Designed miniproteins, single chains, continued (3). Designs and how they scored, part 102

Each design is a single chain, and the fold is of that chain. pLDDT is the mean over its residues in the fold that is shown.

## One batch from the design tools (miniprotein)

Design m11528
Fold by ESMFold2-Fast:
Structure m11528 (fold): chain A 80 residues (1-80)
Amino acid sequence: NKDEKNQVLIKLEILLDSLKENNYSESIINKIEDAIKKIREGASMDDIITELENIVELAKEEGLETIVKSLEEMIKELKS
């Protein structure tokens, strides 16, 4: 749904600002910027979910549990 996509976009932009402020890795920052760009370009719900799931895997590899939780909550919202 359009509203769920817009809500996830806002949450990702807030997360991105937090990551930049706290000097997180360039790899996670770049992946989130790419996801934001795809949403703004009109990516499908399934494509957005796939992108977020890929970022979750990267965040798990880097031990970023708070980021994993935030992304999983966004994915759950998109699937509802």
Scores: mean pLDDT 83

Design m11529
Fold by ESMFold2-Fast:
Structure m11529 (fold): chain A 67 residues (1-67)
Amino acid sequence: MSVEERLKILEKLYKEGKISEISYRRAKNYLSGKNPGDVKGPKITVENLKSVGVSEEDAKILVEALN
């Protein structure tokens, strides 16, 4: 799945009220390539999302949706 496809899924989850605005913004920044590293984008794991300030509940939802 591409970073663009993941961003679309992230927006859908936010619009459906499945994740908070803070989790949406932090996950969006994480996926949008502001992190130094791989051009393929970062790994989508609960621990990585929590490290950027996504809640545990929202991180679990995002891991299931973005894989």
Scores: mean pLDDT 74

Design m11530
Fold by ESMFold2-Fast:
Structure m11530 (fold): chain A 79 residues (1-79)
Amino acid sequence: ELDAEKFFKEAEKILKEIEKIPNAEDYKELVELYKKLAEKAKEVGAEGQAKYFEKKAEEIAAKNPKKTNPKIEELIKKF
């Protein structure tokens, strides 16, 4: 299982891929991605980071994203 350092490296890589996607917050999958990042952070004991990702998921969900993006779906599959 990933320790906290390995988790943060994987999360950073995934977030960099998200930065390449224009208007990523318009996509439904970004909500699911942040929820999965939060669960993985809890699994490795990174509670602070988990709460941050949970808050991000809530903020994006509140914007009611309607679009889908297969690139973000592929990023979700990495978790």
Scores: mean pLDDT 80

Design m11531
Fold by ESMFold2-Fast:
Structure m11531 (fold): chain A 74 residues (1-74)
Amino acid sequence: MEEKYKKVIELSKKARELTGGDPEKLREARTLAAYIQAAKETGDPEAQERVEKASPELKEAAEYILEMEKILRD
């Protein structure tokens, strides 16, 4: 539905804004998003450590990426 695509575009824009449009930082945020998901689903200690050590800005970008992925999996 059109509303879902608009929300995905908005979240993508916010994630890019937090990373200054840097493709490498966006990749790091996507990797962190995967670790956040793994920590929540499996309790993986390595994933938890990666999340704990990440910067606040990177965590925020990763949360936007997770929300986008959740919408797209719907």
Scores: mean pLDDT 79

Design m11532
Fold by ESMFold2-Fast:
Structure m11532 (fold): chain A 61 residues (1-61)
Amino acid sequence: MKPLKDEEREKLKKEFLDKLVEEGVITEEQKEKMLKGESLTELTVDEGEEITKKFVDYVLK
């Protein structure tokens, strides 16, 4: 697979986050922060762990 352009990566990220919001895995506020690259551009252990837990919970449910 060829390297993705930044725009393609942004589109995939938006689609993934939109899906998570629709499924109730994350909140709209969390999606907005991720898209704007706020604290999630320097993702803390706590933030990464929370996202991972939500992902695991989503997969297991």
Scores: mean pLDDT 62

Design m11533
Fold by ESMFold2-Fast:
Structure m11533 (fold): chain A 92 residues (1-92)
Amino acid sequence: DKRNEEVIERLLNAETAEEVEELVLELVMEEKNLKSREEARKFLLEEMGISEEGLELWFEGLRELSKYYKNKDFEKGREAAAEYHAKVQAAA
């Protein structure tokens, strides 16, 4: 839908992991009816079972993946996703 298209465009145009974090936290707050970004961040840590370092790596991974998918470099996007998945698991 139009909402999902706007979210995808924001994600694909994010230049920093911090911009990705802000977008993800906004979506989590909306979906889970949470009142603060801090509650959304805590929810993600608990839901994913990862450390704060792992969560930061996950946001970095989403940014890198988004850069490659925006340029239709799907192969590099897959490689980035695998690399960051391994780093997040190691930090769990």
Scores: mean pLDDT 76

Design m11534
Fold by ESMFold2-Fast:
Structure m11534 (fold): chain A 81 residues (1-81)
Amino acid sequence: EVEKKQKRLEAAELAVRISRLANEKGRPDLARIATEMAKAIVKGDIDKAIELAEQARTLGKDDPEIVALIDEVIKLLKEIK
């Protein structure tokens, strides 16, 4: 349980980082979805968080830095289900 909580917090922190990075790159659509993803993670709605992460991955697929961060979030979220 403690390990799952820690992974969930790490996923939320990564989602916030993705939102910040997307804003810095001038990609507000990615930033918005990443913010919604972070909120879903914090609420414990893991299924919704994964759906939002997959949407963000599709929007950001041409940016390898953003894709790598999103893939890490998806990995963490799937491990805590």
Scores: mean pLDDT 84

Design m11535
Fold by ESMFold2-Fast:
Structure m11535 (fold): chain A 74 residues (1-74)
Amino acid sequence: SAADAALLEAFLAELERRVRELRAENPDASDEEFGRKVIEIAEELLERFRREHPEATRVITIGERLVAALRKEL
């Protein structure tokens, strides 16, 4: 639905913003250290989203799959 699409876009935009801020604040972090922190941010955002929008089951599932994919890249 349009509402689910808007929620997903908001989640991804916030994640992208937080990841950019993390790199700017930690320019000397190793790829492994940076990756772990990105996963932590993604998990924190997913839990916040789950609390605020528990009805958005499909979007939550997409977020869970994204976090799982990020973990595999490390």
Scores: mean pLDDT 82

Design m11536
Fold by ESMFold2-Fast:
Structure m11536 (fold): chain A 99 residues (1-99)
Amino acid sequence: SPALEYAEKALKHAQEALKAVRDGNREEAIKHFKEALEYAKKGLEASTDPEAQKALQEAIDHLERAIKLLEDNAPTSEVVQEVERAIKALEEAIEILKK
């Protein structure tokens, strides 16, 4: 389904953003966070499953928090925590969309 494909692309970019955050590459991290956010929003728009919509919205909220934390020069540990929460939400959405 289109929603599944978008959720999988969002997960890929969120994972790349996590690596960039850990490497101290803020510009690369923000780029991948914005791509993950765009694909998560497209997945939400394409989804008709309320459980998948909830998981995708949770992922969107955590990605937006991660971007804000990077812009505010928050500790790397706080950014990592929000990215890991976004990844878990995207993994949940993907599991729901595969059924």
Scores: mean pLDDT 91

Design m11537
Fold by ESMFold2-Fast:
Structure m11537 (fold): chain A 100 residues (1-100)
Amino acid sequence: AQQQADLEALLTAGRVAEAVRQGKYDEAIRILKEAGLDEETAQKIVDLLVAIKNGDSETAAKLAEELGLDPEAARRAAQGDPVGWFLVLFQIADKILAAR
């Protein structure tokens, strides 16, 4: 049961990241809100993913810190590090799980 919840949260984080990659920011916010996050937190996660997409490592780190995520993982993701990117996705998934 817990493994299924963890997988669903990670799949949701992946759907949000794909929506941001496609420029569908309103869709990304909607997915996060349907997952139980408030609008302010959902907007900040989208802003984080946009900063990562644009290579803005300092903005990504600041937004990650404000969200209670690892700022170094966000900085690395914005620099094109796939390990940093996967860490950010797992941290977003954890935040979705905590929103219950």
Scores: mean pLDDT 86

Design m11538
Fold by ESMFold2-Fast:
Formats: structure tokens, sequence, C-alpha cells
Structure m11538 (fold): chain A 99 residues (1-99)
């Protein structure tokens, strides 16, 4: 079910944000988020709202992680924590929009 795939992807992204260097976390998160958006766009079960929320979540997370790559370690830590929250909140919103 799409809701389970979205939650699994969110957990995977949060884990890479906690365990990987920022450049690796950025690349992994971008690949996973692009994969989720692509899946939702091709899925008959996905509402236009769910697709829009996934695209918005992807764009916001990528912006935060791109900033983290160009930041001090202390700033990058805060940006990574913010990105993890955006992922969790975004996953909940996307799952709710899937009806």
Amino acid sequence: RLAELVRQAADEIVNVLKTKPVEEAYKAAENILNGVVGLLRKSPEATPEAVALAEQTRDEVIKLLKEAVNSTPEEAKKLREQAAKVIRDGADAIVAALA
C-alpha cells in the first residue's frame, strides 16, 4: 500500500540524516524523495493533493540539505534536524491525503 511505502521511505531518510555524512545524506535523501514523487505520480491511488505534498516535502528537504552541505558543522546539525522534522510531518500529511 502507498501509505506503507511513504512511511518506509520517511524512516529510511531520517536514518540516513542521523547516520551518514551530510553530503551522503543529501544524495541519498534526494534519490529516495525523487523515487517517492515518481511513484505517487504514476499511481492511480495517489490524489493530486498527495503528489503536491510529496513534491513540496521533497523541495523543502532538498533546500535544507543543500544549505547544510554549505554550512558549518553546528549549522548543518540544526538543518539536518529540521529536515528530519519536515520528512516526518510531510509523510503524515501525504498519508492523510492518500485517504
Scores: mean pLDDT 86

Design m11539
Fold by ESMFold2-Fast:
Structure m11539 (fold): chain A 96 residues (1-96)
Amino acid sequence: MDAEEALKKIEEVLEPALKKAPPEAQPVLKATAYAQKLVASNLLNDREKAEEYAEELEKILPGTGKEIGKAILEGDFEKAEKLFLEATKAKAEAAA
């Protein structure tokens, strides 16, 4: 399986998950998918796609998405995980 097939499968899983999920969970699912694509692109040394996914993540998590992307690109996965969990928790709490 090539890297393009892996990224395509993430999209194919995300679409039915979004249709099944309640509206408050949809931004978190989208953020999760883009974070996974960003990590995969970084591991493949595809910096252009990694930066693109970081921009999409910023649209979902304003003020945090690009910081998550930067942390992943710098190899600071612990910081990226903390930022992601805090941002997605705040997003879910705002929907409650």
Scores: mean pLDDT 72

Design m11540
Fold by ESMFold2-Fast:
Structure m11540 (fold): chain A 79 residues (1-79)
Amino acid sequence: LAKAAGITSAELGVLQLLLSHPDREFSVRELAEATGHSPEAVRRALRGLEERGIVRRDRRTGRYSLADLEKALEVLRKA
């Protein structure tokens, strides 16, 4: 549960990592290892970020990348 900004700790960690590497694609496992969150928490975070248009999943590789830099930055400014 997030009371104010509506962003979870896992969403914040994923966004920080993607913003540090905006031209790179990551698997759920790579994001979980890099952020210290569980794969389940990372999957939930990625789904929420995809629904906001912030991240994109490649359907062939299953990897995630930053889709909208400005939206990602706005979310982080509020976190």
Scores: mean pLDDT 79

Design m11541
Fold by ESMFold2-Fast:
Parts: sequence; C-alpha cells; structure tokens
Structure m11541 (fold): chain A 83 residues (1-83)
Amino acid sequence: SEEDRREAERLLEEAIELGEKAAEKAKEAGNLLGALSGGALGGLAGIAYGVGKATNDYKFGKEMIEKVVKQARETLETGEPPK
C-alpha cells in the first residue's frame, strides 16, 4: 500500500542515518569492523527497499528495513558489528 511505501521510505532514511552515526562512532573508537558494518547496514536497507519496490511488497520491505534499523541502533550503542 501507499502507507507501507511511505513507512518503508522513512525507515530507509532512518537506517542510513543510524548507519552513518554508527560508522562515525566506530571510527572514533578505532573499530574498523564497526565502521564498515555501519556503512553496510545502510546498503542492506537500500536492498530491502529495492526488493519491496520490485515486488510491490512494501510491507515485506518495511519489515526487513526495521530489522536493519534495530541492528544499526545496536551497532551505534556498542561500536561493534551486528552478530
């Protein structure tokens, strides 16, 4: 639905922002794996959004992006890559 698409877009933006913040924090701590993980999380959110767009299943895309957002927040808190 259009609502699921708008929510997926908002979550994608949040995932990218959190990934960037996580990468910056990890760089400050000298944690290269954490920095790379932060960047990768933004990419994963983009892929999830793209799948939702390609399949017209934004509900699935939204759910996948929500998982990425959760991992990005965990990475931001710890400065370590998700496990």
Scores: mean pLDDT 70

Design m11542
Fold by ESMFold2-Fast:
Structure m11542 (fold): chain A 62 residues (1-62)
Amino acid sequence: MKQEIRDKLLEKVKKELSEEIAEIIGKAMDELSKDPSVTPEELEKFLNEAIKSIKEYLEKKK
C-alpha cells in the first residue's frame, strides 16, 4: 500500500515507455494488490522487473 511509490512509478512509465503500458501496469498493480497471496515485496519486485525488461527491450530495438 505505497500509493506515493505507485503514482511515481506509473508516471515514470508514462514518460519513459508509453501511456498504454502505464495503464496496463496500473491495472495489474491494482489486481495484484487485492490478492492476499501476493506480498507488497513481491508486487514491488514484479513491477521493477517488468519495467526494466520493457525498457531494455525497447533500447535494444532502437
Scores: mean pLDDT 71

Design m11543
Fold by ESMFold2-Fast:
Structure m11543 (fold): chain A 93 residues (1-93)
Amino acid sequence: DEKEKLGTLYLSFAEASEALARMAYAVGEISGPKDDEKMAEVVEKNLELAREYGEKAVEIDPENAEEIRKRVEEMVRQAEEARRRLRERAEEA
């Protein structure tokens, strides 16, 4: 029970980090290109945190490692796309 709860908590932290990355992307779209590089840095930091918390979740709940890794991979893919778009816009500014 406790190990499963801890694994769920770390996965929740990974999800929160991904949500913050998506919010940074949305803020970049509203604030304009001058802030896009700064927002890309925020996405990058939160992407690293999501990966780190995902790995901790796998360490605690190895029986569900495949499901946890798939969720983290999807979050990372979405955050990387957001970061790429922000950097492209910053380069155009």
Scores: mean pLDDT 75

Design m11544
Fold by ESMFold2-Fast:
Structure m11544 (fold): chain A 90 residues (1-90)
Amino acid sequence: MEERLKSLERSLELAKKLGMPKELIEEIEEQIEELREGEVDLEELREAVSRFVAEVLRRIGDELDRLLAEARAAGLSSDEILELLRQAAA
């Protein structure tokens, strides 16, 4: 239980760094709290997490495209662009 919750919290931290909507992050945080209190069905949490992961993947793609465009506009080398992509993926 705790290890699974900690994994979800790490995913939320990554989502915050990617600029995901506060409302979506808050929804998942609320589901985690309800689960901690024994009020949430694991199936509901699984569905919420799956939806969240799909949005994270979409946001990662958008953020990578944005960073790549900014790096090119700034005149960064291919090596510098790769470092930025590595940071965005972390």
Scores: mean pLDDT 67

Design m11545
Fold by ESMFold2-Fast:
Structure m11545 (fold): chain A 97 residues (1-97)
Amino acid sequence: SDLLEASQLAVQGQSYFNKALQAIKNGDVETGKRYYALGLEYLEQAEKIAEKAGDTGTAQNSRRLREQGTADYKAALDAHKKAEQEKAEAERKRAEE
């Protein structure tokens, strides 16, 4: 059914968001970006299928997962940038000793 398909796509989208966060945490920003893009595509498909099926609840859930995943992704990128800045500062201080 369209509702089952939408739910499965939402699960896959969230799985890709989790992989994106893990990749960024491991310093692999490029892999993180690719998984994030896949997560968006799956959740956008889930929302469209749910909307066509008249399931506003599943459509809203897919949208919330996309919004939360985007927020988490941006926060992970900011944390990565801060960690790189802290490493650069530590190396600079070490070079001055």
Scores: mean pLDDT 88

Design m11546
Fold by ESMFold2-Fast:
Formats: sequence, C-alpha cells, structure tokens
Structure m11546 (fold): chain A 65 residues (1-65)
Amino acid sequence: AEIEELIARAVEASRKGREAREAGDEEAAQKYDEELKRLLNEIRALSPDSATFGANLQKIGEGVA
C-alpha cells in the first residue's frame, strides 16, 4: 500500500517534471526533480533488497511511458 502510493507519486513527479522542461519552466522542473529524488530515496529505504528496488524503478518507468 505505502510503496504503491510512493510509486504513483514518483510517476506523477517524473511526468510533471518532463512537461515543465518541455514548456521551458525550469523552476517547476527543478521542483519536480527534487520531489522525485526524495520519493526515490523513500522507495529505496522501504525496499528490502536491490532486486525489489529495481522492480519498483521499472514500475515508475512504465508509468511515465
């Protein structure tokens, strides 16, 4: 439950960061990049091993695509 919520938020931050860069809004892009970095650190802390963390990163990538 908690990790799925963090993954969803990471997908949103990644997508909004990309949209902000495409729009030329560098300030908004930096804000979303910082949020994504924080969310990735939380996901890593909640992941019991590197394989689980890798799977969670793949889910974020699939959500952005």
Scores: mean pLDDT 80

Design m11547
Fold by ESMFold2-Fast:
Structure m11547 (fold): chain A 104 residues (1-104)
Amino acid sequence: AEELLEKAKELEEKAKEYAELAKEAEKLGKKKYAEILAKVARAYAVLASEYMLKYYEKTGTLPGELSEEVRAQLEAQVKEAKEILESLEKEAEEAKKEVEEIKK
């Protein structure tokens, strides 16, 4: 149970980091980098939400029953998030390095 919570926090921190980098890239006029970093940030946020939901379900602390529609929507978003990370993780890492280098 604790492993799910730790994973959720790790992913949430990555989401915040990439979201901040996306904003910085936008300020620097690097729109392509900003888009890649923002997509990766959203993907990490979705995965963090999935792990937090699994934690609540495993500990019996879920505040209510999720509708079938909401559950299906979350599953679809998680699938998209995983595909985004697989396709863009390398480009996001390069974008991060480039943005950090320009800020020096």
Scores: mean pLDDT 80

Design m11548
Fold by ESMFold2-Fast:
Structure m11548 (fold): chain A 74 residues (1-74)
Amino acid sequence: SETEKLREGVLGLLEEAKKTASPEEQAKLDEFIEKVKKAKTKEEVLEIMEEIARFLEGTLYGKLLRKEIEEVKK
């Protein structure tokens, strides 16, 4: 499904972001991973993606996620 494809993509991005994250940032990223796994609709995944993009603002991952959000909303 589109929801599952979005979920898998976001989870992959979050796992990559964790590799260079501080322990404090890793805790927040783990929180987002759990939220994404529990999301049941495309709209819920998009809301979580917006929150993640704000948290990762100014990073490559935040920029990549913002582009994905814009593409999905079209």
Scores: mean pLDDT 84

Design m11549
Fold by ESMFold2-Fast:
Order: C-alpha cells, then sequence, then structure tokens
Structure m11549 (fold): chain A 84 residues (1-84)
C-alpha cells in the first residue's frame, strides 16, 4: 500500500469502518479512478480518487459521503497535493 492509500484506510478505520471494509473501499476507489482516466485517455488525478471514493461510499453504504471526503483529504495531505 502507498502512504496515501494507508492514510485513507486509517481515516476510515478511525471513523468506525472495519479495516477489511476500509481496504475494500480504497481498493475499489483506486480501480474506478484508473478506469475513468483510461476511458478518457489521460493520467489519473487526485480529483479522480476523491470522486471514486465518494462513488464507492454511496454505492456500498458502508461510509457517509462526508467520511469519504475526509479519507480523500487525508490521502491528498499525505501526497502533498491540493484537494480539487
Amino acid sequence: LSPAEQAAIDTLVEAGVSREDALRLVNEAVFLAFEKAIKENRLVTPEDFAEALIEVAKRTGLVTEEQARKAAQAMFDALGLPLP
């Protein structure tokens, strides 16, 4: 796991999500972000990861959109990247 992915997982676990569920959510979000970038013939961006995390949160019901946004923010902070 990258430091950014680990930061997102740790944020979700602190919010009360099980470590297994947090791992699944982050893995799905990473997959969706890359899929979108590939379909649009471009490089993946931090915005793609944030959008994907929110999408997975809405679809699974395991976390709220607010919790997903906090996880995305922690990921961007770990990378030193600005949130879109």
Scores: mean pLDDT 76

Design m11550
Fold by ESMFold2-Fast:
Structure m11550 (fold): chain A 68 residues (1-68)
Amino acid sequence: GNVTVVARAASREAAERLAAALAEVPGTKRVQIVEAADWVVFATFASREAAERGAAVARELGAEVTIL
């Protein structure tokens, strides 16, 4: 099944940068930015391995990351 990386960003600009970087990761199927209490980027991956690569990219960009 699909694996989702959830990355929390400090600002809209950080969320847009995260979304752009996550869209470039091989195996990315969908990326979505959501504004709620904070800025959250949801990235959907075809595999766990692709999601783990996406999580590493998001953490390098300073985001707090959860994989679902």
Scores: mean pLDDT 85

Design m11551
Fold by ESMFold2-Fast:
Structure m11551 (fold): chain A 73 residues (1-73)
Amino acid sequence: RAELEERIRRLLESFGEADTAARAIAALASYPEEVVRAFIEAVEKVLENEDPELEEKLMKELEELLSKYFSRP
């Protein structure tokens, strides 16, 4: 998970949220790697496009993905 952990740290550090970075990493570490990867990809996509509508859409997609992981396979 070194790559994902580094990306999360970099993203939150660039926002000036050092304490939040540690908390976010701890919280996300409890999730499957694919969920963490989807989250990072969504954030990168939002930052690349600077589109608030896209941000809302990606947030909904993330919530749906997280809900699936709370369901028993």
Scores: mean pLDDT 62

Design m11552
Fold by ESMFold2-Fast:
Structure m11552 (fold): chain A 68 residues (1-68)
Amino acid sequence: LETQTLKITDLDTGEETVLKIHPSMAEFGGGVVVLPLPSKNGTVTIEQGPDGKITISAKNVNIKVEKI
């Protein structure tokens, strides 16, 4: 898996967070890695599956996700 860089923008506050997702995250027993990102208005969760698929979930916050 290649390192992916993602920019997450909170559409309510305009705050931007840059995340680097490394291939080494796939070494966690082929399982799911969850990275909770606290937002002032909610939570953003990033999960990487055993196949390297990345799923981004947002709770109580509006976000925009861009690949850099």
Scores: mean pLDDT 62

Design m11553
Fold by ESMFold2-Fast:
Formats: structure tokens, C-alpha cells, sequence
Structure m11553 (fold): chain A 70 residues (1-70)
């Protein structure tokens, strides 16, 4: 059962890593698309992406904690 718990945790960690890579691609795209716009628009878009990533990671960490308790 410990091996199954470790496997589930690794699966969630991989999903988090894949999500972070997707978010990095989105950040690079935002920088290119907003290159001709105001700094305020770029900052707002980046902050929204950061908040989205932070919320996703909090939910994934909660899932890991629930798995560890079982």
C-alpha cells in the first residue's frame, strides 16, 4: 500500500509539473502578444496567470495530503 501511495503522489507531481510547463508557455505567449501594449496590461495578465497557477498548486497539495492520510 505504501508503494501505491508513492505512485499516486508521483502522478500528481507530474501533473503539476506539466501544468507549470503549460503556464510557462502561456507566459511567453502573453509577453509576445502584449509587447506593443501598456506595461499595466502586461502586469495584469501575468498576475492573473500567477494567481491561477497558485490556486491550482494549492488544490493539488490538498489532494496529496488526503492520499497520505489514507
Amino acid sequence: KKEEIEKKIKEIQKEMDDYLKSATDELNRLRKELAGKTQEELDAAIQSLRDKVANYFKEQEKKIEEIKKK
Scores: mean pLDDT 79

Design m11554
Fold by ESMFold2-Fast:
Structure m11554 (fold): chain A 95 residues (1-95)
Amino acid sequence: KIEELKKKLEETLDKILELLKKNKSPYYDQVESKKKELIEALNDEKSTPEEIRKKYNEFLLAIGISISENPDKAEEINKEVSKANKALSEILELY
């Protein structure tokens, strides 16, 4: 169950990155880096739910900066963020 939720989360994060790439976001590399940090924290046995939430919030901040510079695809990105929020919440409930 948790591995399926992690996969669903990662697929949603990848969709956000795809939308940012189509939008030619100058923050794409930063958002991709924050995604990698989040996935690393999710796969680290020593990570607390608080640490995972912190990494996710850093990822969301990078997305917010990207959208503020170019609001194209903001609705689509925000829909994927809502899916990511739900998947992360379900993952953290299993910790």
Scores: mean pLDDT 82

Design m11555
Fold by ESMFold2-Fast:
Structure m11555 (fold): chain A 92 residues (1-92)
Amino acid sequence: MSKEDLEREVELAMAVMEGAVYLLIAERYEKKGDLEKAVEALERAVRAYRRALELARELLERGVISEETVRAIEARLREAEERLRETKEKLE
């Protein structure tokens, strides 16, 4: 594993954690009925998971991570995008 691969793995882990944190923040705002703040949190989650997916695909091509890891991140991104769509619909 190169120094660049290690740095990208750290960036990937941070992006995945950021996405998860913003999904949790969005859920808390949804429970309180603050849908505008929930949308803002979901948009941040989507951006974080998109960055994670970009990094994961690069690391997969370099043989550093598995296809299963990429699929897990793709699933998280789809979940965040679907929740963003649903929450925006509730705002009208």
Scores: mean pLDDT 87

Design m11556
Fold by ESMFold2-Fast:
Structure m11556 (fold): chain A 67 residues (1-67)
Amino acid sequence: AYHVEVTTGDGKVGEGVFPDKEGAAAAGAMGARDSGGDAREMYEKVLAAPSGGTVRAGPTTVRITEV
């Protein structure tokens, strides 16, 4: 499973645990979209990220950890 922490450009923080990396990437993409960022860019970056990695798309950041 993957623990995801999404920080949007307006300072909102959301977190969750997802069974697969695609769920984690979708959560990150929604956070990017809500901040006026590119959801597709965030989705692809999260899928490519290693465990313990942090990725950014515009003002939104996502930290992903395998748990």
Scores: mean pLDDT 79

Design m11557
Fold by ESMFold2-Fast:
Structure m11557 (fold): chain A 87 residues (1-87)
Amino acid sequence: SIEEELRKALEEVRELAAKHLSPDEAARIDRLVEEAERALREGRWEETRRLLQKIGAMLHLWAARLPELREELLKLAQRLGEIARRL
């Protein structure tokens, strides 16, 4: 399901943040992911889309700062954008 695809993509975002960002930055990402999961659970599709776009923008900023992860981060951002378009 699209919900399962999104849950898996958000978990990948969370794992990358925990491994490669500062604790404060990882905590900010974790809050956005939790908000997106809550919005999805509650059927708030417009808010879910908005949060996914915000997370995607942050992944693009990380790709600029972390060149070794650039391809992985940009592919993940693309996946989130495609999921958002299908919501």
Scores: mean pLDDT 86

Design m11558
Fold by ESMFold2-Fast:
Structure m11558 (fold): chain A 88 residues (1-88)
Amino acid sequence: MEKILEEVRKKFEEARELAEEMARYAAETSSSKLSVEEITEMLLEHLERLEEFVLKKIKESDEEEAKELLEKVKRTVEEEKRLLEEAK
């Protein structure tokens, strides 16, 4: 279980590293007047809430549910990274 929690934390760290690039892309392609800084802050706050939610769910889950949740997190992070790279 602890190893799964550590892997989830690492994936959210990767997601946070992508937040700045995502914010720049969103600001440049959006008709919104939101700054890169504002978008980055919103994304980071959202990621913090999601991480807390996921970690809580893993702690309350059995090992199989925890593994499934970790795989969903991994898939989501990889998909977001792929979409960002394709958009460039």
Scores: mean pLDDT 75

Design m11559
Fold by ESMFold2-Fast:
Structure m11559 (fold): chain A 82 residues (1-82)
Amino acid sequence: SLSTLLERLDTLQSKLTQLGADDTTLSSLARIRTLLENHPELVNLEEVDRELTRIESLKDLTEIDLQLDILDGVLSIKVATS
């Protein structure tokens, strides 16, 4: 559900902040959360759940940053073009 995805993003944000993730990583995460909260009808929630599950399994901050940036870009395009 959307509520579960938003809660998972909030948990991930707290965890990444504690791990010392940079502002770029946290900004990508914040944009993903905002897009989901404001435009849940324009995004594929099952795709987001799958990608978020993958990101949550990662331990390297650089890889997490890259994957969050990719997800942010994909969702931003879907919202802008829908």
Scores: mean pLDDT 86

Design m11560
Fold by ESMFold2-Fast:
Structure m11560 (fold): chain A 116 residues (1-116)
Amino acid sequence: IGGMALALGSSAYSTVRSSGIKELYEPAELLALGGADLVQGNRETAIELFKEAKKKAKEIYEKSKDPEVRKIAYLLIKLAEAGIYLAQGKGSKALQVLSSIPKEYVKVFESYRPVL
């Protein structure tokens, strides 16, 4: 149950770090930490971390004039929303949020994924 949130959060953090977009590091790190807390069963702390990640990503989304930064910030907002639903035991709603992310936003995110 927490494994998907951890995988998505860790992937978001790693990808954002590889992008060099420093303003996105903190919300991406909060997503990864929230996912880790979910895996450990700390649902209340996970919800708090996801809410902070969403808040910080939303601030970046509203203030940035860079379309690429805005797309990644929007993705982080949606990942945080999905994390909150998952922590509340609302897995179907979490999947609906993830499925609502435009494919072009995911493509921008994937363009920064490290080559392993």
Scores: mean pLDDT 79

Design m11561
Fold by ESMFold2-Fast:
Structure m11561 (fold): chain A 72 residues (1-72)
Amino acid sequence: SEMQQLQQQIDQQLKQLDALARQLEEQGRHFDAAVLRSIRNIIRWLREHTETVDGLQGLLQAAQSAIAVAKA
């Protein structure tokens, strides 16, 4: 279903946020890594409590935006 596809995509973005946070720590950017992990934890919590397609689409966009900002 569309909802299951969105959930899977969000889970993949959360894994990427975790990988980026580890990369930032390895670069000595400990504060930035901690901020990114906090964002990841908030998105994960919202994903566990969001059961609408529109809500999941919003969370996917939020996760993608966080990754884009972290890579800049």
Scores: mean pLDDT 85

